# Designs tried in a protein design run: designed miniproteins, single chains, continued (4). Part 88

Each design is a single chain, and the fold is of that chain. pLDDT is the mean over its residues in the fold that is shown.

## One batch from the design tools (miniprotein)

Design m15054
Fold by ESMFold2-Fast:
Structure m15054 (fold): chain A 71 residues (1-71)
Amino acid sequence: MVAERAVELARRLAEAAAAGDEAAIAALLPEGARIDAALQEAIDAGKLSDEEKRAVQEAIAEAAEAYRAAE
């Protein structure tokens, strides 16, 4: 489901950031934009549970922290 894909993408971004792999991060950004659009559509349609929203936020926060730490 889209929430699971968002969590998986965030985990992959966190791994790439921790490795300092800027090329991998750049390659994931277009997929991230597509998943973000699909995720926003699912939120607007009320298709995400509070659990799914929390899991996505947690994964994104983790990826963002890894990215900041790796700079």
Scores: mean pLDDT 73

Design m15055
Fold by ESMFold2-Fast:
Structure m15055 (fold): chain A 94 residues (1-94)
Amino acid sequence: ASEEMLRAIEAFEKAFREAAEKYKLSEEVKKTIEEMMRKVRELVEEGASAEEIIKTIEEGKEKLEELLKDDPVARRSVVTLLDLLAHEIRRIAE
């Protein structure tokens, strides 16, 4: 499960890099994602529950929705990627 979750994280990080370039995301948005993903990786390595991992993603999503409130296109793209990551983590854990 942890190795599959790490692959899901890598897929998310690749997709986020593409979105960051396409939408010219701010350094604050990029840093917020990096800090969130660092915590997500730590939880996966510690064998934390999917619920704890998803909660961390949801908390990061709330911060990003506020940071991207004035850019609805970029916000929708980033939020969709986070929702897909959370869904994949849940799927792997089941």
Scores: mean pLDDT 86

Design m15056
Fold by ESMFold2-Fast:
Structure m15056 (fold): chain A 91 residues (1-91)
Amino acid sequence: SVAEGIERVGEEAGRVAALAATDEEVRRKALEAIAELKRAVEAAPFSAETKERALALLEELERAILAGDAEAARRAAREAARLLAEALAAA
């Protein structure tokens, strides 16, 4: 189902984000990807509310990764991935 797919994407994003918080090489690539994703969200035909929430979660994710907080990074990435996947599925 779409809901199961969204949950899976959230779980995988969370795993990668947790690794980025603790691994310097993964961190560099994750921060590059987050910057690209922020630009994509701003350009996407999403509602203002969805963009605001997505950008806030990506900012929270970036801060968690830079702070080395694996649990916070996992949570923020999971929420951001779910929100973006739901927005794409609703389009």
Scores: mean pLDDT 84

Design m15057
Fold by ESMFold2-Fast:
Structure m15057 (fold): chain A 87 residues (1-87)
Amino acid sequence: MSQRYLDISNIYQQQGNNISSLSYLGRSYYLQGDYLRAGDYYEQAGDLAESQGNLDTASTLYSQASRSYRLAGDFDRSQQLLQRSRS
């Protein structure tokens, strides 16, 4: 059973697919009002974009994570992500 979930996860870990999947999850949780989880997924997507050298995409995703954390009331994490989006 756990092996099937790992296999599905590995499909989404191909270059570009994992960023899109995590970004989609972030948006999904954002629309549900779960801003903390939305921020977590956007931050993970941003980290992967940054690791690929796609700094424009990473900046956008960190901005979305920052906004999500602010709406969740996590102002410290929101501020940290805002700084990362600008560096």
Scores: mean pLDDT 76

Design m15058
Fold by ESMFold2-Fast:
Structure m15058 (fold): chain A 62 residues (1-62)
Amino acid sequence: TSALEVGRRVALAGGATEEAVERAAELIKQGDGKGASEALIEGGATPEAANRGAAGMAVGAQ
């Protein structure tokens, strides 16, 4: 789960709220990586941080 932790930290550092990161994690469990990235952007993350964070969390969830 190191990749999941890194993804979470990237999203938070990029401006996402903790609630947005939790929502993104649930979307990733549902297979919705695009929805996860969108939730992070809505939570305040930059698009770059949201995409990297969601990708890291998805890798860690495997």
Scores: mean pLDDT 81

Design m15059
Fold by ESMFold2-Fast:
Structure m15059 (fold): chain A 63 residues (1-63)
Amino acid sequence: NEKTYELMEKAIEEYKKGKMEAIEELRERLTAMARAGRPSLSVSMEAVLKALKDHEEFLKAQE
């Protein structure tokens, strides 16, 4: 319903505000992985999951 979507949008905006740097770092890692591979567009799902896990561990280490 309309109110549920509005609440979700607000939560996403608040999250983006607090996590903008983390999102950008993740994007950079994924982009670097895509470039390191052949310029075929696809990064395997395993590679994407690995990048996410590496980024999560990086953030945990910074705590």
Scores: mean pLDDT 61

Design m15060
Fold by ESMFold2-Fast:
Structure m15060 (fold): chain A 70 residues (1-70)
Amino acid sequence: MDKKKEEVLKAVAEAGQAAARALAAGADRDEILKLIGETEKKIKQLVEEGDYDGAIKAAEELKAKLEAMA
């Protein structure tokens, strides 16, 4: 349903904000890009499978890792 897709987009946007903050704080750019790339592939696969809750969780886990780097 559209609401679950909106929740995925919100979680991804929040992870993107965390990545921007980590970069501004001087965190390793290559490590950040690797984490983003791996998580984007996972989120895309989960969304294609209809697992929106899994996609939201993956984005939230990425956000937490990026916040820990800042």
Scores: mean pLDDT 83

Design m15061
Fold by ESMFold2-Fast:
Structure m15061 (fold): chain A 80 residues (1-80)
Amino acid sequence: EEEERRREELLEKLFDYMAAIAGGDYETANKILAEILGISVEEVKKLKTMEEIFRALSKATGIPEEEVRELFKEAAYRLG
C-alpha cells in the first residue's frame, strides 16, 4: 500500500510537471520537480537529460528507475 500510494502521488505530480512543460511554463515545471526531489530549482536546472531526471526521481521516491520511466510515459499519454 505504501508503494501504491507513492506511485499514485508521483503520477499526479508528473502529470502536473508534463502539463507545465507542454504549456511552455518551465518555471512551474522546475518548481514541481524541485518539490518532488526535495532540492532547489537551481539544482533541478543542472539535470541535463531525462535519464538524470529518472535517476533522481527514483532515488528521491524509492520507486525503481524503470517504473519511474513508465509513469512518465503514462503522464505524457494522459496529457495527449
Scores: mean pLDDT 81

Design m15062
Fold by ESMFold2-Fast:
Structure m15062 (fold): chain A 62 residues (1-62)
Amino acid sequence: MAKKMTFEELLKYIEELKKDPNASGEEYFEVDGVLYVVDLKTGSISVREVWERVRAAEAAAA
C-alpha cells in the first residue's frame, strides 16, 4: 500500500525504522508523483517510477 507524504517526512520515517530492529518487509511511498520502495529492515530507498526526474537528473549532469 502506497502512502502519500513529503520527501522530508519519508526520510524521518526511514530514520525511525533504522532504530527498530524488528522492522521488516517493503513499503511503497508516493512523494511528489514519485513512487519509492523502502526496505523496512535496512531503510534502503529504491525508486520505481521517476521518469521525469531521471531525465532531469541526466540533463543536470555536465
Scores: mean pLDDT 66

Design m15063
Fold by ESMFold2-Fast:
Structure m15063 (fold): chain A 71 residues (1-71)
Amino acid sequence: MTAHIKIVIEQDGDKYRVTIYVDGEKVYEEEYDTLEKAKEAGIEKAREIGEEIVKEKGADSVNLEIEVKEK
């Protein structure tokens, strides 16, 4: 079984909002001051979530998608 993790990074005024979805369900949301920090934090958090899903829920693989929305 494959788990689908999607990271969405959206520019929100002077900040960047990172939202993470697992199989379409929102599991994480946080704001960062820069796009670079948002990308780093989003990827790191998605990796941790993926490792937990494989270890605890027995998923065979994880599919990771990243979407960046800038004005």
Scores: mean pLDDT 79

Design m15064
Fold by ESMFold2-Fast:
Structure m15064 (fold): chain A 76 residues (1-76)
Amino acid sequence: SSADEQLERLAKEYEELVANKEPKEKLIELLEEMRRIAEELGDEAAVRSIDLSIELIKNPEKEKELLELAAKLRAE
């Protein structure tokens, strides 16, 4: 589907931004775009994973709490 293809392209763009050490603001913008598409696809697991990634970037002090939450969600 077109939404699946957009998610794949955005995921590749995200990897390129990380490799190029782009600012956190650009990483968040791309993750928010990916979140919109994942929500459109009804992929709740992807939405949760993206939300945790955004929160980790915005609030590094919550890293331990967010990683514990991610582990719990992955086990369900």
Scores: mean pLDDT 78

Design m15065
Fold by ESMFold2-Fast:
Structure m15065 (fold): chain A 86 residues (1-86)
Amino acid sequence: DDVDKVQELMAEIIDLLEKLYPNDLTSEKFKKLLEEILKELEKEGADPKIIEAIRKLLEGKSFTKEEIPTLIEALEKIKEYLEKKL
């Protein structure tokens, strides 16, 4: 299920964030990291739909069922970026 995949990717991203910021993970640091990822993806010419999905995550906006596949792609890009930093 795509929704289960979103939850799995979010859990993996949180685990990576805790490894990067042990005992110091805050919502402010998470937001700053997402802003950095967004900037790098824009520089690389990533799909505008993926860019929009990350912006919606930053703003705490809801996703429709039709947007879930794009959200999964955005979360996978976030995960790859975080793994690269480790």
Scores: mean pLDDT 78

Design m15066
Fold by ESMFold2-Fast:
Structure m15066 (fold): chain A 70 residues (1-70)
Amino acid sequence: DEAERRAREAEERARRMAADPSVAAVRITIRTPDAESEVVYTGAMADVGEIARAAALAGAEVELEAIRRP
């Protein structure tokens, strides 16, 4: 299942970012055939994994980009 594979990949990437103390924020890009949304998330890193997994399971393409502390 492509959605399950995407969800697993996104969750693993988010988990790696959550473990990195140099990460200040995560840029989350969610793409569907109908829309593209981009958000810079500065909350709890655990939420990033949940957001990415949920979006991927819904069939969206999820891109995560770490924004490092200055």
Scores: mean pLDDT 77

Design m15067
Fold by ESMFold2-Fast:
Structure m15067 (fold): chain A 57 residues (1-57)
Amino acid sequence: MEKEKEIERIAKNIRASLDALRAGHEADGVRPSRPLTDEELRKAAETSLKGLEGAKA
């Protein structure tokens, strides 16, 4: 299994969700939050993948 590609896929999904949330906040006149860096997203995705692997075995 290509763990790196799976991590990248999860990281992209997390970014998309955060971008949507941030856009909603801006539309409501709320201060925009700082977007996460690629490194921070990869760490979050890696943690999520490890959780999924733990749930299977």
Scores: mean pLDDT 69

Design m15068
Fold by ESMFold2-Fast:
Structure m15068 (fold): chain A 91 residues (1-91)
Amino acid sequence: MKKLEAEMLAGVGLVGLASYRTSSELEGDEESAESLRKAADAVGKGIDEANRLEDPEEAVRTIAEALRKAAELSPDESLKEFLLRNAEEIE
């Protein structure tokens, strides 16, 4: 269950990143949009890596690290905090 919970929280993180990216694109902020794209890519890669791991604990840790990387790449402080809280919640 913990691995599924981590993947669900990562999915919610991706929705948040997509929403902020759409807002940045509509405002013409290409730098923020690109940073958000890279953050979403980091989460996606983390999920793909976790899905190849047989140990649920290692998979959860991989997703948490991906969310922390996405938070570091995120230009918005509220989104950064949201991603970091999701990473902490799955541990």
Scores: mean pLDDT 82

Design m15069
Fold by ESMFold2-Fast:
Structure m15069 (fold): chain A 85 residues (1-85)
Amino acid sequence: MEEIKEFVEKMLKLAREIVEAVQAGDYEKAVKIANEFLELADKAPEEIRDLVISYLEALVSLFEKNPVVPKEVIDKLREKIDELR
């Protein structure tokens, strides 16, 4: 139970940092943190899989609104959503 809480807190921190980077116009930083989020998502416990999918879907929506974000990053997020389903 404690390991899941620490994992969720780490995911929330990365998600917040991505949103903050996008709001600041720092898309290179947002992409870098998104890749770190994807690496963490690979290690997600089954108990929080739906939560991780929800965060990934939110990031896809956020990045699709910004044409400067490379399509390859959005594609990686979508592939991870499909993999976790």
Scores: mean pLDDT 80

Design m15070
Fold by ESMFold2-Fast:
Structure m15070 (fold): chain A 77 residues (1-77)
Amino acid sequence: SKERREKIQQIYKESKDRLVELLSKHFSSKSQQQKIREMSKSPYRFEYFVNKSPEFRKYYEESYNEFLEKVDKLEKE
């Protein structure tokens, strides 16, 4: 349904925003902050940027798993 799609998009946005905040707290160098900015501009490129920046992989995987859990919960409702 349209409502379900909107809820999934909201969960995606919230998960992305939390990931960006988390990365910004742990990585403060100029190059790392630039990579975080590029990731924030394009949600569809998160996996691409994680592959280029393996130091972010742990945080991305945690955020992605949380996203999947929230989507699964929504599908059960």
Scores: mean pLDDT 74

Design m15071
Fold by ESMFold2-Fast:
Order: structure tokens, then sequence, then C-alpha cells
Structure m15071 (fold): chain A 100 residues (1-100)
């Protein structure tokens, strides 16, 4: 469980860095997937769980950009998306601990 939580923390850190840099949802998702795929210690079930988390983060960013008419997010809009990402991470961590 601790290793999956550490990977989850790093995946979200990558997502936050990319969104602050103005990366597309596709670029953010690709960076997260590449990090998870590079970790050979993860089980297939753990990779599936992390894949679901990545999809949720992707959808959240894509929806925010769509709501902004496809325009780059403002600093305030980025802060709101980052807060929602933290909420999704907290939910994912709670689920990991329930399954441990």
Amino acid sequence: AEHVIAVLDEVLAIAKEKIRAGASPEEIAKAMVEYVESDKSLSEEEKEFLGDFILRVYTLVADAIAANGGKPLSEEEVAAVLARMEAEKARAKARILELA
C-alpha cells in the first residue's frame, strides 16, 4: 500500500507541474501514464487502479479547459483545478487504505 500511495503522490506532482506549465490534457495524461508504466514493481491491479486515477485527472483538466471555451486556464482556474486534483488524490488514498 505505501508504494502505491508514493506513486500516486508522484503522479499527481507530475500532473500539477504540467498544468502549471500550460500542458494539454493529453500531455498531462501521457506523462502520468509513462511514470506508472516505468514502475516495474506495480502489480497489474495497482496499474489498473492508477490508470483509473489518471483518467479522472485527465477528465477534470479536459472539462475545465472545455468550460473555459478551450482557452488556456487563468492562474485562478489553475488553482481551482489543482484543488480538485488534491480531492481526487485524497479519495484514491482512502480507497487504497480500505483495500490494504
Scores: mean pLDDT 82

Design m15072
Fold by ESMFold2-Fast:
Structure m15072 (fold): chain A 88 residues (1-88)
Amino acid sequence: MKLIGVNFTVPLEEIKPGDEVSLNGKKVGTVLEVKEHYIAIETEKGVQYLYKAGYLGESEVVKKGDEVEINGKKVGTVGEAPGKKYKP
């Protein structure tokens, strides 16, 4: 099984709570929390998580090939993460 995740091109330390998150140029939410492996965002659908590629999390907000932008700057692209994480 491949998990989708964000291939971040910037260190997550450059992303701050309150930053605006956009997918393919459309605002989807605001950063709530930044951790080493994910960003928590507040969206119209509630709290969602953007995980680094290769880490846990099926991202319902993002699709493979989506461009992730923070405050109008591209910070990553969504891709498939190869490898095994958990067994169901």
Scores: mean pLDDT 71

Design m15073
Fold by ESMFold2-Fast:
Structure m15073 (fold): chain A 96 residues (1-96)
Amino acid sequence: ALPRLRLTPNELAQPFTRLQVMAGVWLIAATAEAEVVRRQAIRNGDEATAARADALIAELDRLGEQLRAAQTKEEVVAITEEIFAVSTEIQALARS
């Protein structure tokens, strides 16, 4: 699948509360993917990949805190694009 780095015009048109909920769903999905990658790396004895997955999970946790603190639609958009960037790194790591 192609990496997703930006919200679509239709997604950007959504009200703040709906966009925040959507960002939360994408955050949960990205975290679940990272945890799968981490678990597989541990099973395979791939310490470097496990450590990288752990770092990406920590970054997603930080983005989750920022999402909860967000006051504006602009902030939610920026956080969501960062979630997409981390998700792209997780997908690349899963292919390693």
Scores: mean pLDDT 86

Design m15074
Fold by ESMFold2-Fast:
Structure m15074 (fold): chain A 70 residues (1-70)
Amino acid sequence: MAEEIARRVLEAYRQAREKGFDKSSAANTAEAEARRLGLPEDVARQIADIVENTDDEEKAIEKITELIRS
């Protein structure tokens, strides 16, 4: 489901942040995870922008889920 992909991508971002990556580098990790999960490059880049610029986890999941469903 789209929400499961959103949570997976956000988890990759959180783990990168926990390892000391800055927001931009962590967002690049989330983009790579989105591509690994089979999302198109354009969608993966938009997901990276969402996770980098959205501090609230539930809002990020909601935005990513809507993007994948659209």
Scores: mean pLDDT 83

Design m15075
Fold by ESMFold2-Fast:
Structure m15075 (fold): chain A 75 residues (1-75)
Amino acid sequence: MSLDQQLAQIRQLVREAQQLQQSDSPEAQQRVNELLRQTLAMAENIMKTRYAEMSPIEQVYVSSVVAATRSANLD
């Protein structure tokens, strides 16, 4: 998978999680937690394996996703 495709996947997962967060149902909250876990794993993998291939804007985006998804589990 190309870097561009991996970044598109992260953006899609974040969008789905944000949309589900607007719901108060327990099922939606469980799905949000699953999506955030998948997003974190993918973002951390890209940061570890492909950091040097990313533009500064992409590096900032992926770093912000990692920080946000980690914080969501503690708040």
Scores: mean pLDDT 79

Design m15076
Fold by ESMFold2-Fast:
Structure m15076 (fold): chain A 83 residues (1-83)
Amino acid sequence: SMSALEKLYKALDKDGDGRVSAAELKEVLPGLPDAAIAAIDRDGDGYAGVELYVTLARVLSEEDLKLPLEELLKVAERRLAQP
């Protein structure tokens, strides 16, 4: 079984290649400010890899990870906007 964090990352990684483009991240989490996307895309190439996964693990609590995926996506958007 996938963990809640793995399910969340898979929902953000639409093409399943293990990385998320800045454009895909904005499409899944449209409420994210540009500053939050820039902070995740550290090298400015328009992609986030394991850095996004690590950031999600840091900003989400154990209680957040117990939420259903749809609610977890909303919480992740809020947490990434205000880390």
Scores: mean pLDDT 73

Design m15077
Fold by ESMFold2-Fast:
Structure m15077 (fold): chain A 95 residues (1-95)
Amino acid sequence: MLSQTEQEVIDRILQRLDYLKEKYNLSRDQLVEEIRRLTVSEVIRLVYQHSISSIQEAIDFARRVITEVGRHYGVPESQTQEAIDQVVKDIKNIF
């Protein structure tokens, strides 16, 4: 039941990343790190707002967001998966 929230979060992340990419000419590695950081921040916000109530829900949300944002910028699947694995570790530290 996070489909509408996912879309809003993805749109917000894309807007921020487009700004950073244009202003700072981010490398792919820097872009992926920003995807990771922005996704973690959004997950923390949703957990504190009680919109995400379990660790598994947070992981599933982060996986979908990172996959879609990574695909939008042409990030290789292997690098997208590494970013997901790092965010999963970050999420486990929140709970």
Scores: mean pLDDT 84

Design m15078
Fold by ESMFold2-Fast:
Structure m15078 (fold): chain A 58 residues (1-58)
Amino acid sequence: PRYRVLEDTVVRAKRTVTLRKGEVVTPAELGERLGIGRTTARVALADLEKAGRVERVS
């Protein structure tokens, strides 16, 4: 699945990553950027979606 960033968002894990409004990111890409696994990144993106900070792209 792909996610579109709705608002500039800072995500912290092993590393700090800033997601920019309008960016489209996958769990694999976010996991690699944060230094975490794809599954953990998917959970993080699902939480951001619930918070209204990202939306799932079809």
Scores: mean pLDDT 85

Design m15079
Fold by ESMFold2-Fast:
Structure m15079 (fold): chain A 70 residues (1-70)
Amino acid sequence: DEELRREAEELMGRDEASALRGKALLAKLEAEKYEKEDYSSPENKNKATSYRLAAKANEEAAERLERERE
């Protein structure tokens, strides 16, 4: 999913809120890799979950920054 990775890189070059959204997108891509490789591995499941949580936290932080600008 090179297109989403490129989108994340472009976002990270803009502003602080966009950088957080880019980090969230990259975390989602990493989670998807671990989910796709081996669902039976507890280690891979834990890593996928960790990246999903990181993505959510970065999205929430970006939304907070966007709201505070108003």
Scores: mean pLDDT 76

Design m15080
Fold by ESMFold2-Fast:
Structure m15080 (fold): chain A 84 residues (1-84)
Amino acid sequence: SRDEVLALSLILALGSTVTLGEHLLKNEKWQGAEEVVEEGKQLMKALEEYMKRNPNLDDHIKQKIEQAIQDAEDVIKKFEEKKS
């Protein structure tokens, strides 16, 4: 459905920011990592609000959203721990 396409697009966008964030963190590119973390936080909020507005969304899409949010939270936590 159109709603699933939107959800998958947001999941892919968040996944790309997670991949880029991990790369920047491994190479100690702190300024770039900080910008990617901010973008990731915005995408996480968009996906959380999308789930709240779409309670009947297909279970496999919900699981993909939850996994994407968790992966993003893990990268953000690693960034904060290394910056501190």
Scores: mean pLDDT 81

Design m15081
Fold by ESMFold2-Fast:
Structure m15081 (fold): chain A 87 residues (1-87)
Amino acid sequence: MHMSVVERMVELTKELLEEQLKRGEFVSTDHVIGGMLLLAKAAGDRETVLAALRVVYRLAKETGDPLLKEMLEILLVTFGIKLEEIE
């Protein structure tokens, strides 16, 4: 059960982005997308990819961020995963 590690990585990524914004160091959502794509590539297996995508889905749902939703759609298409599999 290594899903908690993926969840922690997504949480840390968001925390780092918020801290950078607070310091006046504006980062584009490309950093979030890049980080999640790296996690997905490192996964190597479908179950780990599903775990990572579930965290992204929850984050997008909670924040209402349209770019997180777009990133999720790209990842779902890339890995051939349906949205219903991660809800």
Scores: mean pLDDT 61

Design m15082
Fold by ESMFold2-Fast:
Structure m15082 (fold): chain A 80 residues (1-80)
Amino acid sequence: SEEVEAGKKAGEEVKNAKTAEEASDAASRGGGAVLAARARGDLEGAREAGEAVIEGIKASSLSKEAKDAAIAGIEGIVAG
Protein backbone atom coordinates (compact mmCIF):
# COMPACT_ATOMS: atom_id res chain seq x y z
CA SER A 1 0.00 0.00 0.00
CA GLU A 2 1.04 3.64 -0.31
CA GLU A 3 1.19 3.93 3.49
CA VAL A 4 3.53 0.92 3.81
CA GLU A 5 5.83 2.39 1.12
CA ALA A 6 5.70 5.79 2.88
CA GLY A 7 6.66 4.08 6.18
CA LYS A 8 9.60 2.30 4.51
CA LYS A 9 10.76 5.56 2.92
CA ALA A 10 10.48 7.37 6.28
CA GLY A 11 12.50 4.58 7.95
CA GLU A 12 15.30 4.99 5.39
CA GLU A 13 15.21 8.79 5.87
CA VAL A 14 15.54 8.40 9.68
CA LYS A 15 18.42 5.92 9.21
CA ASN A 16 20.27 8.30 6.86
CA ALA A 17 19.46 11.55 8.74
CA LYS A 18 22.47 13.81 9.40
CA THR A 19 20.78 15.86 12.15
CA ALA A 20 18.34 15.22 15.00
CA GLU A 21 15.89 17.58 13.25
CA GLU A 22 16.01 15.56 10.00
CA ALA A 23 15.53 12.33 11.99
CA SER A 24 12.59 13.84 13.92
CA ASP A 25 10.92 15.10 10.72
CA ALA A 26 11.33 11.69 9.03
CA ALA A 27 10.01 9.82 12.10
CA SER A 28 6.99 12.17 12.15
CA ARG A 29 6.26 11.34 8.49
CA GLY A 30 6.59 7.64 9.34
CA GLY A 31 4.15 7.99 12.26
CA GLY A 32 1.75 9.75 9.90
CA ALA A 33 1.90 6.80 7.49
CA VAL A 34 1.17 4.34 10.35
CA LEU A 35 -1.76 6.48 11.53
CA ALA A 36 -3.18 6.73 7.98
CA ALA A 37 -3.03 2.93 7.54
CA ARG A 38 -4.79 2.40 10.92
CA ALA A 39 -7.46 5.01 10.07
CA ARG A 40 -8.27 2.96 6.94
CA GLY A 41 -8.52 -0.29 8.96
CA ASP A 42 -5.30 -1.67 7.43
CA LEU A 43 -3.86 -3.05 10.67
CA GLU A 44 -1.29 -5.25 8.86
CA GLY A 45 -0.14 -2.27 6.78
CA ALA A 46 0.12 -0.14 9.94
CA ARG A 47 2.26 -2.86 11.60
CA GLU A 48 4.54 -3.22 8.53
CA ALA A 49 4.95 0.56 8.17
CA GLY A 50 5.64 0.88 11.92
CA GLU A 51 8.26 -1.90 11.83
CA ALA A 52 10.05 -0.15 8.94
CA VAL A 53 10.12 3.19 10.82
CA ILE A 54 11.35 1.47 14.04
CA GLU A 55 14.11 -0.32 12.06
CA GLY A 56 15.24 3.06 10.70
CA ILE A 57 15.21 4.63 14.17
CA LYS A 58 17.30 1.74 15.59
CA ALA A 59 19.86 2.13 12.77
CA SER A 60 20.04 5.95 13.15
CA SER A 61 22.69 8.01 14.96
CA LEU A 62 20.14 9.27 17.53
CA SER A 63 20.88 8.90 21.25
CA LYS A 64 19.48 5.84 23.07
CA GLU A 65 16.94 8.06 24.90
CA ALA A 66 15.75 9.66 21.63
CA LYS A 67 15.50 6.21 19.97
CA ASP A 68 13.54 4.74 22.90
CA ALA A 69 11.10 7.70 22.90
CA ALA A 70 10.61 7.62 19.11
CA ILE A 71 10.10 3.82 19.08
CA ALA A 72 7.54 4.08 21.92
CA GLY A 73 5.69 6.76 19.92
CA ILE A 74 5.49 4.60 16.79
CA GLU A 75 4.48 1.49 18.81
CA GLY A 76 1.70 3.57 20.42
CA ILE A 77 0.31 4.58 17.03
CA VAL A 78 0.48 0.96 15.73
CA ALA A 79 -1.34 -0.33 18.85
CA GLY A 80 -3.94 2.47 18.90
Scores: mean pLDDT 85

Design m15083
Fold by ESMFold2-Fast:
Structure m15083 (fold): chain A 90 residues (1-90)
Amino acid sequence: VTYTVPAPDELTDEAVRVTAKNIVEPDKKYNNNFINARLMVKLAVPPALQQVTDPELQARIQELADKVINSTNYEEAVENIEALLRALIA
C-alpha cells in the first residue's frame, strides 16, 4: 500500500531533524553503542521497503540503514537517521 506524503517544507524539515536527534539522544546520554538508533532501523526499515516500488529508493533506504548501523559517533548517527527519515517520507 502506498500512502500520500506531502513534499518536505520548512516545518517538515524541522520535525525530521528534531525526531532524528530524539532517537539518538538516549544513545549519547547512556553511551550504549547506538542501540536505540540500531533498533529503530531494524523495526522501521523492513516494513518501509515493502511500501516502496522504486528500486532506486529501495537501494537508498537500505544504504542509509547500513550507515546508521555502522555509525561510530553521535553526530554521524544523527545525520544518518535524519537522511533515512527523509528517504522514508519521500
Scores: mean pLDDT 68

Design m15084
Fold by ESMFold2-Fast:
Formats: C-alpha cells, structure tokens, sequence
Structure m15084 (fold): chain A 74 residues (1-74)
C-alpha cells in the first residue's frame, strides 16, 4: 500500500492535464492512472467529473504517489 497520500481540491471544469501540471515533479512522471485506469495523452484535455478521484502517478525512478483529487461542483 502506498502512503502517504496527497490531497487536492479543484473546481468543476479542471482537466486531468491541469492537475498533473500542478505537481512539482511533472517532468519525471512515467505513467498516470485515474481511479485505477491508465490515462492516455488524449484524456489529458478532458474535464474531470465532479466527485472524489484517485490519481496515481508512477515516476521514472519507480516511486508511486497517490493523490486524492476532489472536484467541487459550481
């Protein structure tokens, strides 16, 4: 089990790409998973649905970080 877990609140309309770009290690990300599903480049421009999501970032050095992303309704 990966710990610790990060936490991020964003507003409705925020894209997955914007969330990833806000991380301090974006240039070292090897793979990304949203709610257990692999993310493709084509999905980076899609708005995240309202609710709570788990973003898993796998880095080039083998580290895994998990971020709880809470998308708030407007």
Amino acid sequence: MEAPVGFLRVKEGTTLGEVIASTPRVDRIAAAFLDGRAVTAAELDTALPVGTHLLELRYEDGRVERIVVKVLPR
Scores: mean pLDDT 74

Design m15085
Fold by ESMFold2-Fast:
Structure m15085 (fold): chain A 80 residues (1-80)
Amino acid sequence: MIEELKKLFRELQSTLSENAQKELQNIGDLIVGLIERTRDEEMAEFAIERVRQILSDKSLSDLEKVFLMNATYSELLKRA
C-alpha cells in the first residue's frame, strides 16, 4: 500500500512544474507520514484512489492538482 502510494506521488510530480513539485512533495510527505503513524490501510487506499483520480483528469492545472492534494490531506486528518 504505502509503496504504491509513493509511486503514484512520483507519477503525479512528473506532471507538474518544478515549483508545484516542491509543494506536492511536502503534502505527499505529510500524507505518507500520517499513514505510517496510523497504520491505517483505509487511509492508504483513500489516498491512492484520490491520486489516481487526479492523474486521470487531464484538464487539471498544476494549481488545481496541488489544491486537490491539500484537500485530500485535510480529509485524511478528519478521519484520523
Scores: mean pLDDT 83

Design m15086
Fold by ESMFold2-Fast:
Structure m15086 (fold): chain A 69 residues (1-69)
Amino acid sequence: MLSKEQKEKIKELILKNPDWTPREIAEKLGVSLSNVTKYLKEEHPLVAKYSTSLSMREREKLGVKEALK
């Protein structure tokens, strides 16, 4: 599981660098990709709102897809 500190860092990185993929954030912080992706979708209200406001194009840029296996 992600710590509270790691979740805050993820939030900051997304807000400062919206073009960064979840994988890049995971590598930057040294956490697993699945934890970052789950946090982006479910755990943080601000990130959830941000994700909901993203166009399909922007979601594709973020690479938030399980199909990228």
Scores: mean pLDDT 61

Design m15087
Fold by ESMFold2-Fast:
Structure m15087 (fold): chain A 69 residues (1-69)
Amino acid sequence: SSFDEFVAKTLATERSEEQKEVIREIAEELREIGEHTDIVLSKIAEAEKAGDLKLAEEIRELARKGEIP
């Protein structure tokens, strides 16, 4: 699965254990949405790395509503 591959790749990067836990939780949430989860998680991870936690949360909220950012 491209999504599972992306999650594994993201978790293999240099991140704290706390950051990895957050990514795992987001990945679990996005699996329930079923479509474009790899793209959505990629955008969230990018915003997190940039320190833009507001953008990361906005993308996550859109995903919960079934909207692609």
Scores: mean pLDDT 67

Design m15088
Fold by ESMFold2-Fast:
Structure m15088 (fold): chain A 114 residues (1-114)
Amino acid sequence: MEAEIEELRERLRAERDPAERERLLAELARLLVEGGRGIEELIEAYRLALEAARAAGDEETAARYEQGIRALRMKRALEEKRMEEVEKLLEEWAKEQNKPEKAEAWLKALKEKL
């Protein structure tokens, strides 16, 4: 399992084909979850995919991976019951998108899933 996870990380880091990159990310995420690995390793997997997308000039896919990283960071903060950190992350993302009014709606949606 460890050797398989490392092989997938290396392949994902170098993969410039969008379809294969998404497949490698999904397989890596599945192995990390099934292996009982922490959320930080999932965040790192998404960061590798993000860097590969940027290296390929795929800004649209890179933006989607950035959203995935933010979602994982928010999940980690929620699991630690750090609501102030959750609110800060939502406000920061809304500001980056130039839509500060969206932060309240997203926070409400997250609270409804709890």
Scores: mean pLDDT 74

Design m15089
Fold by ESMFold2-Fast:
Order: C-alpha cells, then sequence, then structure tokens
Structure m15089 (fold): chain A 88 residues (1-88)
C-alpha cells in the first residue's frame, strides 16, 4: 500500500488523484490499441484495475477531508469517479 498518511494536504491528494486519472486514460488507450492489433490485454487490464483501486482510495481520502475542497479538487474527484465508473 502507498503511504497515504503522508498526504494530509488536499492539494497533494488532488495532484496524486489527477496523476492516477491520467494513468487510467493512458492504460485504457493502450488496451484499445492492443485489441486493434489482436494482442493480449491481460497485463494492461490488471494494471488499470490496480490504478483504479488506488484512485478509489484517494477519492475516499479527499471526500473525508471534503469541507475545504476547491474547484480543482472537485473536478479531479468528478473525473476520477467517471473513469472508475467506465470500468464497471
Amino acid sequence: PSDLSAFTDIEELTRALRELTEEMEKLKKEIEELKKKGEDTTEVERKLASVASAAGILISALESSGAELDEEAQRALEEARRKIKELS
């Protein structure tokens, strides 16, 4: 598990969540490209699930601290939730 106790600052949590959201998009695109080539997607799909799980943890951390969320943090939460929902 990542050391989430080091991220007590909303700005740091928001940045980490945006990085995970970007990685989810990258992995999703990689899966689509592999499917077009007829290649095995299993490893990339496993990585995507892991990244989505980590993003879910950060969403929970931000929501638990949510009284002070600015516009950037709210947008990061909404984008991450949308990406995770697309995987369901």
Scores: mean pLDDT 76

